Designed miniproteins, single chains, continued (5). Designs and how they scored, part 35

Each design is a single chain, and the fold is of that chain. pLDDT is the mean over its residues in the fold that is shown.

## One batch from the design tools (miniprotein)

Design m17191
Fold by ESMFold2-Fast:
Structure m17191 (fold): chain A 106 residues (1-106)
Amino acid sequence: SLLEELYKKLDEALEKAKERIKALADRLVKEGKLTPEDAELARSFAVALLETEKWVAKKKVAKLVAAGDLEKAKKVTDEAVKWLLENAEAYLEAAVSIVKRLRKNE
């Protein structure tokens, strides 16, 4: 169905976004800017936020498909795919900032 095709695009975009944040997290560890433990914590936060964005997008797309607004459903899917891919690293950078702030209180 169209809904399954649009969901697959969102799922594939999230998997690529996860690969991007893993690559950035691994690089920060290699450069000595982040410990492996803090990198995993920051990655977990970033992934949770991206999973939430995907979930919201899927709900919106499902409502549009049910209403017969197929062109709008496709546009919303494409916009969400672009958002996930373009903002993955920024979500990790924000999560790293939060983790570092929490560490200062230890």
Scores: mean pLDDT 89

Design m17192
Fold by ESMFold2-Fast:
Structure m17192 (fold): chain A 68 residues (1-68)
Amino acid sequence: ATLYLNDKLVAVLQDGNLFTAADSLEVVKDGSITFSNVVEVEAKVGDIITAPSGEKINLSDLEKVREL
């Protein structure tokens, strides 16, 4: 699943992992997402989203991003 804020990609959920374009996104232990101090972030194709765990995902793969 993909999450947008003001039509901008801010988070991607894949295989139970959350990848965020901003470290202000908080993942609750029950698997829900809370928005805490989220700033409008510009994510574009080719950008790297960093998960709260430090894991990175490259947004150059449009097909993967679209099918999440």
Scores: mean pLDDT 46

Design m17193
Fold by ESMFold2-Fast:
Structure m17193 (fold): chain A 98 residues (1-98)
Amino acid sequence: SLAALRAEFDAEAAQFHATAVAALRARGDDALAARIDALAAQLAAATSAAEAIAVLDRVTAEILEWMKRNPEAVIENTTVALRAAGVLFLARVVARAE
């Protein structure tokens, strides 16, 4: 079950990154989208849940600052926030299970 939880976390983190990048590109913020893509590469290279969570925390911080600057992007903000909530919940479960 721990291996299944890690796989679920990795899948949700990938979906969160893809959703965030798509939202940023739709709004024309290619520079931040490129930074999130670079962080996704670091997540893929992570050898432990702790490393993966540290990368996710950086992504989440960048996205929260973008959302504050773009409050009018209601659909994108809602979609990204829902994905972030899911992956952060799984991150907590995986960290506790290790």
Scores: mean pLDDT 73

Design m17194
Fold by ESMFold2-Fast:
Structure m17194 (fold): chain A 120 residues (1-120)
Amino acid sequence: MALEVTVLRRDELDVEEARRLAEGLALRHVIETGRSALVLVITGDRAVGALFLFGAKASDLLDPLVPAFPALRYGGSDTSAFLELPASQVDAFVAALQERAATLPLRPASLEEISALVRA
């Protein structure tokens, strides 16, 4: 329960459409609940995701996973990251991510952090 993870399959979407869907759903979760969220959208053989993380840096969550998931690509800021990995790795990745997230001092988003997300 430290990090909400949602996984969807949308083979009808291209990668950019899937990325925008992941971002929109993750942002909605943060606005509605104030909690950190990852949404992964699988399209074909690829999964793309959007992460919003509070209380730790995205790199603190993701960097330790890179040796086990060398195909993982991610980028962004300390509190917001986009990521991509092969669809075949999603189940193993989510399990490892949840174990890592449980060790981090994750907290609710502040009203200021939520306000900054909706101002764009």
Scores: mean pLDDT 86

Design m17195
Fold by ESMFold2-Fast:
Structure m17195 (fold): chain A 100 residues (1-100)
Amino acid sequence: MSDEERIRKAEELIKRARETGSIRDADEALELASELAGVDEETIREIVRKVREGDYDGAAKLITKTTGVPYSEALKMLKEKSPTELEVWLAEQLLKKYKE
């Protein structure tokens, strides 16, 4: 699959996850966005693990380091968003980083 095709697929998965609340579509979008942005799977797993453990500070710092979004924005998203909404948002931030 070309990078152009991967971008289009990730954007379509993001749209579907937003419309349906599908965690599966959000997971696939996040995987594709991470691959495009050159982010290691270990980094994404660490973010998800920290969120699961309630380490929102650690997760927000790692998101800031990985995506470049401000710590305050990352922390707000972690506290206010559902798991599906968070993964969709992360995929969008990674796609933005790749498109720069």
Scores: mean pLDDT 82

Design m17196
Fold by ESMFold2-Fast:
Structure m17196 (fold): chain A 93 residues (1-93)
Amino acid sequence: SDIEKLRELIEKYRKENPEADPDERLMKALIEVFGEEKIEEWLSSDEGLKELLRLIYKIMGLEEEIEELLKAVEPNLEELKKYFKEILEKIKK
């Protein structure tokens, strides 16, 4: 149900604000469903980021490819954490 709610929110935000960054719309949807505290927890560690990425890949319909995708991004986890933290701060104000 959370995955379905996230997909619906992402599509809603895309239609309402097509000019917005897709990653900002994704982050806004994640905050709406899970709350800022949970997102901050996920971004505090490599394990947490991997959990968040599994969720994102599921939303994208890439569930069967999750383990391969996580292995591919493993060298870049620190850079990805920094990127998502920057997006989160933009959304939080």
Scores: mean pLDDT 84

Design m17197
Fold by ESMFold2-Fast:
Structure m17197 (fold): chain A 87 residues (1-87)
Amino acid sequence: MKELYERALELADRAAELLAEIAAIARAAGATTYEEVEAATPAETLAELARLEEEILELAEQLPEEKRKELHERLGRAQQAAAAEIA
């Protein structure tokens, strides 16, 4: 369990970094809608974020409820921080 949880946190931290990068790109481009953000972001960055989110979701299903909740809250905070950078 420890190894799975630590791996999930590692992936979540990488996802948070990519979300922050996407938010910075969006802000620099003046993008305010999801479509504008997606258009301004390199396709490779979007693909890596999607891959990380999928891996995190798969790992979360193998984690106890409490650890899954912690992981979900961590990702939610990262998404909220990224949204605040844009808005």
Scores: mean pLDDT 79

Design m17198
Fold by ESMFold2-Fast:
Structure m17198 (fold): chain A 63 residues (1-63)
Amino acid sequence: VDPEKAREAVAEATRKSGAGGGATAAASGMHESLQHGNEEGAKAVIEGAAEEDPEAGRRALAL
C-alpha cells in the first residue's frame, strides 16, 4: 500500500468524521500495515490522523 495515499485517506476521514472516526481509521490502517510488515505505512496513517487532529493520533495509538 502507498504510504502517502494511506496518510491522505486517514486525514480525510479525520476531517469528515472528527477525532473518533480518524482514530479508528488510523488504528485499523496501522494494524493492517504492521501485519504485512509495512512499518512506513503504519507510521504514515498515524501521522495523517495526528496532523489533522492530535487527539485522533493519540486515540489511534491507544486502540
Scores: mean pLDDT 76

Design m17199
Fold by ESMFold2-Fast:
Structure m17199 (fold): chain A 113 residues (1-113)
Amino acid sequence: MIEEFIKEAEELKKLLEKVKPTLDSYGQKLANEAIELIDKAIELAKKGDPEAVRYGVKAASLAIQIAQLTNNPELAKAVKRLAEAMLKVAESLGDETAIEQARNVLEAAEKLL
């Protein structure tokens, strides 16, 4: 579960880094913030810290904004995969708040597909 979360977070980071040079200054700021939040989520996940999902949710929310601004279905699919991994981690922890946040991210990503 946690390894899948880390994998999907790293894949989203790669896509954000690839897309970042094509964005305007506002989009580049959002991409930088999302990448920093992903790095923190991965760090916490490797330590087994349940806060990892909350940082993942914040990063995914910014990535959704970029996907909307760029009409990019590849980013939306990456966010969906990360949201599915976040939901599994949150469910394994019994964290009702994280479960709801991950479901909201999943729904938002699906609406972009």
Scores: mean pLDDT 87

Design m17200
Fold by ESMFold2-Fast:
Structure m17200 (fold): chain A 76 residues (1-76)
Amino acid sequence: MSELASAYTGGVLRGIGDGLDEGRSLSRDQLRQMGVDQASQRTGLPRSQVQQLVDQWEAQIKKQQQEEQRLRELLE
């Protein structure tokens, strides 16, 4: 939940930073894999299980974020 989502986000942000420092861009898929790896390391769960949980939570978060964004655009 919050701790796994935080670890996943940290992994993605670290990947972006590493890519920028290396002078290259990472694909969204590569960033997602880095997030899954980070969450797996932090939770001790296998990557396959973490990927399922992360995918479900990412979908929920993305849906909520898109809904909030749409409401904001409608109000503004």
Scores: mean pLDDT 68

Design m17201
Fold by ESMFold2-Fast:
Structure m17201 (fold): chain A 55 residues (1-55)
Amino acid sequence: MLEATGYGSGPTDEEARAAALADARARAPTSAEPVSQRFTEIGPNSWAVTLTYAA
Protein backbone atom coordinates (compact mmCIF):
# COMPACT_ATOMS: atom_id res chain seq x y z
CA MET A 1 0.00 0.00 0.00
CA LEU A 2 1.00 3.62 -0.59
CA GLU A 3 0.34 6.41 1.92
CA ALA A 4 0.48 10.21 1.73
CA THR A 5 0.13 12.52 4.72
CA GLY A 6 -0.81 16.20 4.40
CA TYR A 7 -1.18 19.05 6.85
CA GLY A 8 -3.43 22.08 6.78
CA SER A 9 -4.63 24.98 8.85
CA GLY A 10 -7.22 27.67 8.23
CA PRO A 11 -9.68 30.04 9.86
CA THR A 12 -12.16 27.13 10.31
CA ASP A 13 -11.82 23.38 10.87
CA GLU A 14 -13.54 22.79 7.50
CA GLU A 15 -10.96 24.93 5.65
CA ALA A 16 -8.10 23.35 7.63
CA ARG A 17 -9.31 19.85 6.67
CA ALA A 18 -9.65 20.92 3.02
CA ALA A 19 -6.11 22.35 3.07
CA ALA A 20 -4.75 19.15 4.67
CA LEU A 21 -6.50 17.03 2.02
CA ALA A 22 -5.12 19.18 -0.81
CA ASP A 23 -1.60 18.93 0.69
CA ALA A 24 -1.87 15.13 1.02
CA ARG A 25 -3.09 14.77 -2.58
CA ALA A 26 -0.24 16.97 -3.84
CA ARG A 27 2.27 14.72 -1.99
CA ALA A 28 0.68 11.46 -3.21
CA PRO A 29 2.77 9.44 -5.72
CA THR A 30 -0.45 8.70 -7.65
CA SER A 31 -3.55 10.56 -8.89
CA ALA A 32 -5.74 7.49 -8.19
CA GLU A 33 -8.55 7.72 -5.64
CA PRO A 34 -7.50 6.73 -2.09
CA VAL A 35 -9.11 3.62 -0.56
CA SER A 36 -9.25 5.38 2.84
CA GLN A 37 -8.80 8.80 4.45
CA ARG A 38 -7.92 9.41 8.10
CA PHE A 39 -8.26 12.90 9.57
CA THR A 40 -6.49 13.79 12.83
CA GLU A 41 -6.91 17.08 14.68
CA ILE A 42 -3.43 18.32 15.66
CA GLY A 43 -4.51 21.71 17.02
CA PRO A 44 -7.20 24.39 16.79
CA ASN A 45 -8.06 24.72 13.07
CA SER A 46 -5.04 22.48 12.30
CA TRP A 47 -5.51 19.02 10.78
CA ALA A 48 -3.54 16.16 9.35
CA VAL A 49 -4.89 13.66 6.84
CA THR A 50 -3.41 10.33 5.78
CA LEU A 51 -4.54 8.91 2.43
CA THR A 52 -4.06 5.17 1.76
CA TYR A 53 -3.89 3.73 -1.78
CA ALA A 54 -4.27 0.08 -2.83
CA ALA A 55 -1.15 0.13 -5.09
Scores: mean pLDDT 78

Design m17202
Fold by ESMFold2-Fast:
Structure m17202 (fold): chain A 106 residues (1-106)
Amino acid sequence: MLDQRKAEGEANGVAALRQVGEIHGVAVPDAALARAGEAGGLGQEGVYYIDVKKDPEEGIRLFEESARLTEDLADTYFADHPALRASLLTGARLLRIGMEIQAELV
């Protein structure tokens, strides 16, 4: 179900940012964790639209919004932490590439 997938994506987004922050020795503010959860939830919603609803256009839109939120998160909260910021931007890019590949296979 979409609600369960979105909740899973939100939890995974929060957990991933906490781990990246710990690896880089950077304190992650709650506002940044909330944004990471939002991005993760949108990413899973995008996958649901492609896999279940067979709507690749909406899935790609949701995935691009997820990547955009991750980019905004990196710039807003981690501009002073270039290694962590680069890690987040790389993650957003890999997600975007994955969705483009998925869209071409549909």
Scores: mean pLDDT 82

Design m17203
Fold by ESMFold2-Fast:
Structure m17203 (fold): chain A 67 residues (1-67)
Amino acid sequence: MEKRLEEAKKKIDEYLEELKNSLSPEDFKKVLQSRIEGLEFMLKYLPENSESRILTEYEIEKYKELL
């Protein structure tokens, strides 16, 4: 379980880096805002302490740090 969680977090970090390098700063912020809204919507339906919730919360926090 832990190994999958760490791999998934690494994939999120890699996706963010690729996105940052591929888009203008304005488009990057727009994409992050749209992703945050979608993830926050999903978070309302995810069980507490699930891997999906942990990963979703991690992704939201990473995106918010870059806005």
Scores: mean pLDDT 80

Design m17204
Fold by ESMFold2-Fast:
Structure m17204 (fold): chain A 90 residues (1-90)
Amino acid sequence: MEVTVHIGVVGPDAETARKAMEALKEKLEVVSARFDPERNIATLTTKAEESQVDEIVNIAREVAEKYGAKAVITVLDDDGTVLRVTRIEP
């Protein structure tokens, strides 16, 4: 089943959030990315098979740990129903 994965990254500052976003864009096939410098938040969206979600969560965890950022990974089905939420804090 194809799922939509939203990755929200919250940095201690705008530069850290932006660097984490760019690192995720290099590691994942990103459909869209948005950066909010006022809130130090980057949001990335990717499409994946449900079986790939654990790998995506692991990639987000590695990036969050590297940059001292927090991450929230939200997995949605094709109807937009939330299937899973994973929170990562350093």
Scores: mean pLDDT 85

Design m17205
Fold by ESMFold2-Fast:
Structure m17205 (fold): chain A 85 residues (1-85)
Amino acid sequence: LSSQAVRLIRQGRILFNQGDYDQARDLFLQAARLAQQAQDYITLSIALRNLSDVYRQLGDLQLSQQYLQQSQQARQQGVQRYGVG
């Protein structure tokens, strides 16, 4: 797991819970980028799911749905890499 991306997700969730959706979005975008660079698809999935939640709160339902789909795809990639066959 990318430790820096995980820390950014935790900070973003604190801001999200405080209603600071724009700042939370920026941290989740940074976390998603770091997770993608590290090929950490589990952490990427979590960051993308949190972006979906942010855009839902901001009223952008289309972008919320898009990030949810991307989160599901990243989760599938992570499961394939670490799945027990």
Scores: mean pLDDT 85

Design m17206
Fold by ESMFold2-Fast:
Structure m17206 (fold): chain A 92 residues (1-92)
Amino acid sequence: MKIDVTMYGKDGKEIRSFTNLSSADEAIEAAKLMMEEAYKKGEDVTIEIKGDLTQEQIDRIKEALEEHAQKLGLEVSFEVSGNTLTITLTRK
């Protein structure tokens, strides 16, 4: 399994990426690091997780990232399209 996690700024420019991840757990940890970076910079960002993810893996990722966003005081929204889970982070 290959999972790519990429963070984009408001201007659509790539800020950070992790490619060829082997598990949903690795994708969760990569996304958490990206969320912490967005928090420190005070920027709204979009994170895309691309891979052949099962619904169970998507649900687990959503739960983990929603919890982490809550701890950081970030608003989070999720969109699923094909093999891409898009996470939008906004500061309160």
Scores: mean pLDDT 83

Design m17207
Fold by ESMFold2-Fast:
Structure m17207 (fold): chain A 67 residues (1-67)
Amino acid sequence: SISKALEAVAPLIQSLPSETAEAAQRVVMRGLFEGLSLEEIRERLAAVPGVDEATAERIAEAIGKAL
């Protein structure tokens, strides 16, 4: 469920600086509500300033495990 994915991702996002965390959270929420693939969510996360590829992969993995 979307709620489980958001709960799984919350600790990872909360470890980021506030502006980066807000942008990353919006990407995750939009991606889940629009039904984007994990790969598409990962790509959009990696495009967020302050989110490196490893962080984007960890967030996408957490979503996949929660769904």
Scores: mean pLDDT 83

Design m17208
Fold by ESMFold2-Fast:
Structure m17208 (fold): chain A 75 residues (1-75)
Amino acid sequence: MEEERKERYRKLADEHIERVRELGTPEFADRLREAVEKGDPAGVARIARELKETYGDEAFRHAAEAASAVEEMVI
């Protein structure tokens, strides 16, 4: 059902945000969560770029996957 799909993508985004908290900082994870709650995939992608510059490709990958999950929730 539609509600179950949205919930699944929401949980996926949340999981990736928490991995960013582990790999980077709580500050970046909080910024990602705010962008996800606003339904702003472009904002999430911007934060992911900053994470790549500071913490490398692994943190970037998790932030980018959170952005993809948000796109599925909004579109």
Scores: mean pLDDT 75

Design m17209
Fold by ESMFold2-Fast:
Structure m17209 (fold): chain A 102 residues (1-102)
Amino acid sequence: EEDKERIEKLVEELFKSTDPKKQAEILREIAKILREKGATPLAESFERLADLVEQQKYSEILFLLHIPDEDLSPLEKILRELAQILVRGDKEKLTELVLSHL
């Protein structure tokens, strides 16, 4: 229950922020929670996404949307799902994805 409230707050702050550095900090905080709960592949995907956002490599994030499913590694499939959620602004799906791994 504490993790749910914490994740919901972080997701809300992420979508309210326009600063890439702040967005990356929030993504890394979510990754830390996921690692503490043993969700390592999802945590690694959030950390990779945070690096891309902080560096403003949005073209690399968008490129993930165009890679065929068969050419994606398991980690890249998760990263693509995260990229789709962020592009759509789907806070509810992001929250559900994170909480399903806690």
Scores: mean pLDDT 81

Design m17210
Fold by ESMFold2-Fast:
Structure m17210 (fold): chain A 89 residues (1-89)
Amino acid sequence: MEYEVLIKIDLEPGTSREEAERIAQEAVEIAKTVPNVLDAEVISVTDDHVEIRVTVKAENKEQAENIGKAIANRVKKLPGVKSASYEII
């Protein structure tokens, strides 16, 4: 089955618009390297927040949540990221 996962990224105070765009692009590339990710796209970019939508192929919701968690854990290690979370839509 296919699931939509929303990755929500809070940026460090003082992040520039150019850095926010870079973080969004790097988050998409990270998502695409995770197994069972079919697609990833940027939904929104602001100077304090980034959201990406990831399409995943998973047998059940728990597997989709584990994929979302793996993406969020890698994204939050990027310079300029304050926190990252995930949500199944």
Scores: mean pLDDT 86

Design m17211
Fold by ESMFold2-Fast:
Structure m17211 (fold): chain A 70 residues (1-70)
Amino acid sequence: TVAAVAAALRKALAAEGLSDAEVEAAARHLVRLSELTGLPVEELLALAVAGDSEALVARLSEEQKAALAA
C-alpha cells in the first residue's frame, strides 16, 4: 500500500530530512510506477533508496518509458 511504502521511505531516508508530504508523494509515485511497469513496488523502492536511477530506467521497456514520459 502507499502507506507501507511511505513508512519504508521515511525509515530509509530519515537522514535526508524529507517532509511528510514529500515522502507520501514519492510513495504514491512508486506505486504508480509499479502499476505502469509491472515491476514489484519493493524492487522500485530499493532502487529509489539506492539512488540508482540508471538501473531503474534499464528495467523499463521502451513502451513503459514512453508511458512514464507522457
Scores: mean pLDDT 68

Design m17212
Fold by ESMFold2-Fast:
Structure m17212 (fold): chain A 100 residues (1-100)
Amino acid sequence: LDAQIANLLASLEASLARLRARLPDLSPEQQAVVERILALLEEMAAAIRAGTLTEEQWRATRAEIVRLARSVEFPADVDRLLTQAEAALAMAAQLYFEKR
């Protein structure tokens, strides 16, 4: 892994850990949506690490993450964590496609 991509994925992992810590404080509806977003973020991070991520897969998955994030209203801190996680992954994906 490129060092910059590795650092972005580490930032993503920190945001995911903080989101997981907040799950017990959320409604069942909010929790289900966050758990789905976490699974998609982890799937994309794994694909970047494995060198298997395609631009089509990333575009489709990013659109789904955004749709899920808008499907339910979250507490401000959870919304901020979701935004930070998505941004870190988006930057990692961009560098992954551009690194050569």
Scores: mean pLDDT 87

Design m17213
Fold by ESMFold2-Fast:
Structure m17213 (fold): chain A 84 residues (1-84)
Amino acid sequence: SEKEAALQATKAYLRIVGMEVDIELATKQGILSEEEAEEFLEQLRKIKAQIDEAMKNKDVEALQQAIQELYELEDQIQKRIQEG
């Protein structure tokens, strides 16, 4: 439903904000290089644009795909931060 899609998109946007904070903190701590941080932030921007486009087009399949890519990126970011 439109309400369920809006809720999923909202949760995804909040996850993106949390990942941006984690990237900033890890960069300040010297865990991530500035180049690594920029690459992760660029991937987050692309996924956000995919979510925005899916919501505009009411494309539930595209929204679910973008959210899956977001969780895969979150796992990559967290693994990189945890491994130092």
Scores: mean pLDDT 89

Design m17214
Fold by ESMFold2-Fast:
Structure m17214 (fold): chain A 75 residues (1-75)
Amino acid sequence: MELREKAKARAEKIAKELGLLTPEILANPEAKEIAEKFVETLAEVIEEEARRTGEFPSDEEAFFKATQRLAEELR
């Protein structure tokens, strides 16, 4: 499995476990856009960490880094 596909799958798993991919969220266009942006950011963080360290980050580390990245984009 390619690194990008693996990172995306892990990001979707994290987002689903956090309740960000519920039917209610996906039915709201604004909430869906935010959720999709978060999944995309998680996947990017996971891929970048795997390329840098040779290992996938923990779900907690990926969540923390993605949250920091999004917070910086909003400032």
Scores: mean pLDDT 78

Design m17215
Fold by ESMFold2-Fast:
Structure m17215 (fold): chain A 106 residues (1-106)
Amino acid sequence: SKKKEALLGLKKMVEGLLEGKEKASALATKAQVKFTGVDQYSLDLGAKAGEHIEPTVAAGMASLMSQLGDKKETEALVKAFIEMGRDPVAGAQKALELVDKLLAKE
C-alpha cells in the first residue's frame, strides 16, 4: 500500500538522519518526487518541524506523512522528528518505535 511505502520511507529517513544530513536530504527529495499532492495539514506540521530540522528533510517528511491519513499518527511522528533536532538518538528511537508500530498494522 502507499501507506506502507510511506512508513518505510519515514523509517529510512530516520536511519538516514543518524548517518548524516546529506543522506536524509537525498531521501527527502526522492519522497517529494514519489508522493505528490501533500495536504495542507501535513505541510503545516512539516513547516513546524523545519524550525528544528533541515527544511528539505521536513518537506520530505510532510510528503511521506500525507499518506498516513491519521492526524494523531502524523502529530506523534512530527514530535519525534522535532526531538531528533535536540537529541538525535532519543528522538530517532521514538520515531522508529512509532513507525514500526504503524508498520505492524499494515
Scores: mean pLDDT 75

Design m17216
Fold by ESMFold2-Fast:
Structure m17216 (fold): chain A 52 residues (1-52)
Amino acid sequence: DEALEEFIERLKKNKEWIEKNFDKTSANYFKRRIDELLKAIEEGRKLIEERE
């Protein structure tokens, strides 16, 4: 839905901001956490599609 799409886009922008503003170690850590959250959102979307 639109709210989830906006949230995903904000997470992607945050990854870019982290890459530019954090040291490599911190950037890699937080980017990994964001990627894990993005995967969870994608899995949730698939579950909704299967049920509805």
Scores: mean pLDDT 78

Design m17217
Fold by ESMFold2-Fast:
Structure m17217 (fold): chain A 100 residues (1-100)
Amino acid sequence: EEEYFEKLKKEYESLPDEEKARIIAGTRAKHAFDAWLQAGEDELLAFIKKANEEAKRMAERVPPEEWTEEQRKHFENLKKEVEDKIAALEAEYQARRAAL
C-alpha cells in the first residue's frame, strides 16, 4: 500500500504542470460539490420536516375530510413545494455532477 502511494506520487510529479493544476482544481471542485450537496440535502430535509409538522398540525386541528377548500389547497401547495424542491435539487445535482 505504501509502495502503491509512492508510485502514484511519482506519476503525479512526472505530469506536466498543466495536468497537475487540473488535478488540484478537480479536487477543489469535488470538495465544493460535496459541501453544496450536503447543504442542499440538509435544507431539503429541514423543509420536509417543517412541511410534515404543518400537515400534522392541520390534521390534528381539523380532520382532512372536514377541511375547507382553502385548507385542502394549502396542503396541496405544501406537497407541490416539497416536490418542486426535490426536483430542483435533483436537477442541480445532475448539472453540477456533469460539470465535474
Scores: mean pLDDT 77

Design m17218
Fold by ESMFold2-Fast:
Structure m17218 (fold): chain A 72 residues (1-72)
Amino acid sequence: GLQQQLDELQQEYDFVRRLYEAGRISREQYVELLRVIKRRLEELLKQATDPQLIAQIQQLLARIERDLASLE
């Protein structure tokens, strides 16, 4: 369901952040991966009707947008 997709996107975000912090991917690669995750979250948000799920998606989007702002 949508909750599982959100959980998978959260895990993907945490994984790529760890790769970047470990120096295993470049800043440019990290930015591109964050943009992909953000796009997938925006698509999930369009399908979400549960207020709790919407709030969780918006919280993860805000974290990614903050990361992108610090890198760009």
Scores: mean pLDDT 89

Design m17219
Fold by ESMFold2-Fast:
Structure m17219 (fold): chain A 100 residues (1-100)
Amino acid sequence: TRGDRFIRRMRDIRDRMRGYRDMARRGTTRDDMGNIMRGTFGDTRDMHNIMNDFNTMYMDGRITDDDYNMFIDIGDDINGHINDITDDYGRIIRDDNIRR
């Protein structure tokens, strides 16, 4: 279905964000932090673009309410991971693991 394509893409982003979160918790190098940051921002931009397209199709009646609710739930999971990454970035900076 049209919704299934968007849901699969969002699940891929969620899984990558979970990976970035796990790396941020273990990140002790500038290269690791640079990679996590680049990936997080890139996937966040992609997520926003996908959300805009999906919402447009939902408003056009092309997406079911069940698919819409699943999509929003995955988005909430992604936002949770982004918050965890942000908290871990702040901790790493304070703990001076990536000194310049």
Scores: mean pLDDT 78

Design m17220
Fold by ESMFold2-Fast:
Structure m17220 (fold): chain A 78 residues (1-78)
Amino acid sequence: SPIEEGMKALGIFSEELKKNPEIAKEAAELGDKLLAEGASEREAAQAVIDYLESDPRISKEAVEAFRKALKAYLEATE
């Protein structure tokens, strides 16, 4: 199930963000700013993923798991 896989990947990503709450705040602020500037949810999500991938405190595996979960979720909600 795409939703089940998405929830699993988001769980891993959420746990890693809980270890670094400052990164979670920065990522949320970036997403909120882009949405306020008229970006789509997909564009805002992609920018947040790119930001997290550029931060050495977050593992590439966690970023990739989140990217796959987001893709599965968006495809399921079409």
Scores: mean pLDDT 68

Design m17221
Fold by ESMFold2-Fast:
Structure m17221 (fold): chain A 83 residues (1-83)
Amino acid sequence: SPREKALRLLVEVGGLSRRTAEEFVREAEKLGLSPEELLKVAEAVAILARAQNEGRPPDERTREAVRELEPFLERRRREVDAR
């Protein structure tokens, strides 16, 4: 399923703990992300986390990942501001 693929990407590619990955997916679902949006955001987070863990400088792939992640961060910020 898209949810299981997102969890796998966050853990196996991004190096996140299973708990952190599950918390991320739950928050994305609460923000109303579709399964397709969840996969895109999870892939972006995994790419960014991997690059950071490997100490690699930002490249085109990292910048594309940031652009994919920005709508999610905007939705998350609005959710926090509404509380």
Scores: mean pLDDT 76

Design m17222
Fold by ESMFold2-Fast:
Structure m17222 (fold): chain A 67 residues (1-67)
Amino acid sequence: MDKLQQTIQDLQALKQQAQQQGDSSLSQYLDSVIDQLKRSEKETDDMKKTVIEVAEIVLERARKRLA
């Protein structure tokens, strides 16, 4: 599985967890990040890599917030 697709799936799982916990602000933010990653599919490979790296930081922060 592509790193981009894996990151999208991880973000979708965290979004669902945020929704279950009633954190609408976090779920909306994660949805925005997912949309940004999906739009990056039209960008160059270098830009995709940068967006994925930023999304991985968001994943780490969101996991700590939801723990």
Scores: mean pLDDT 79

Design m17223
Fold by ESMFold2-Fast:
Structure m17223 (fold): chain A 109 residues (1-109)
Amino acid sequence: MEEIRRRAEELEPELRELEREGRLDEVAAEHHVRLVEALGMPEAAEIIREGLEALRRGEGEEKVKAASAASAEVGAYLKANYNEEEILRLRVEALREAVEAERARRAAE
């Protein structure tokens, strides 16, 4: 638990900067997709990614519904197969990857 908390604390300054820049929602979306990928559910991750993109565009109600269903399955899978500490560890690792991806995207611009 202490290691997981320290890793989360290390990300706080970066999350505050992203929030100030209005990019926190995009990092949150990437975090969710990467968590699902880390669970070994790449098909669900793709459905969720497509649904989040459709939601941002105000298009594709069917894709948004599919993403909601896939997210519910992921939640059920987490509860069935992981304890609270394992879930927190996976979430913190996925968050770090999402922050790194946003930094890489900015560096490429």
Scores: mean pLDDT 77

Design m17224
Fold by ESMFold2-Fast:
Structure m17224 (fold): chain A 77 residues (1-77)
Amino acid sequence: KEEAIKELEELLKKGLLSEEEKEALIALINGAPLEEIRKLLDKALGDKSLSIEERAEKLTLKYFEALDKKKEEEEKK
């Protein structure tokens, strides 16, 4: 949990995630109320045509993609 939040801060610092995406992911990790998660997902993704579950899944996939990019860049250096 703490490690995941620290990882999100690193991704934000590297420009691989936005501040809004980081906030939404932290809310998901902490098990925030659905209404709070909805508002953060609306702000992070901007696409309100998708369901909350679809937006959460999309954001989670983006998070793993960002982690992979971070690891690749660190391994190449």
Scores: mean pLDDT 75

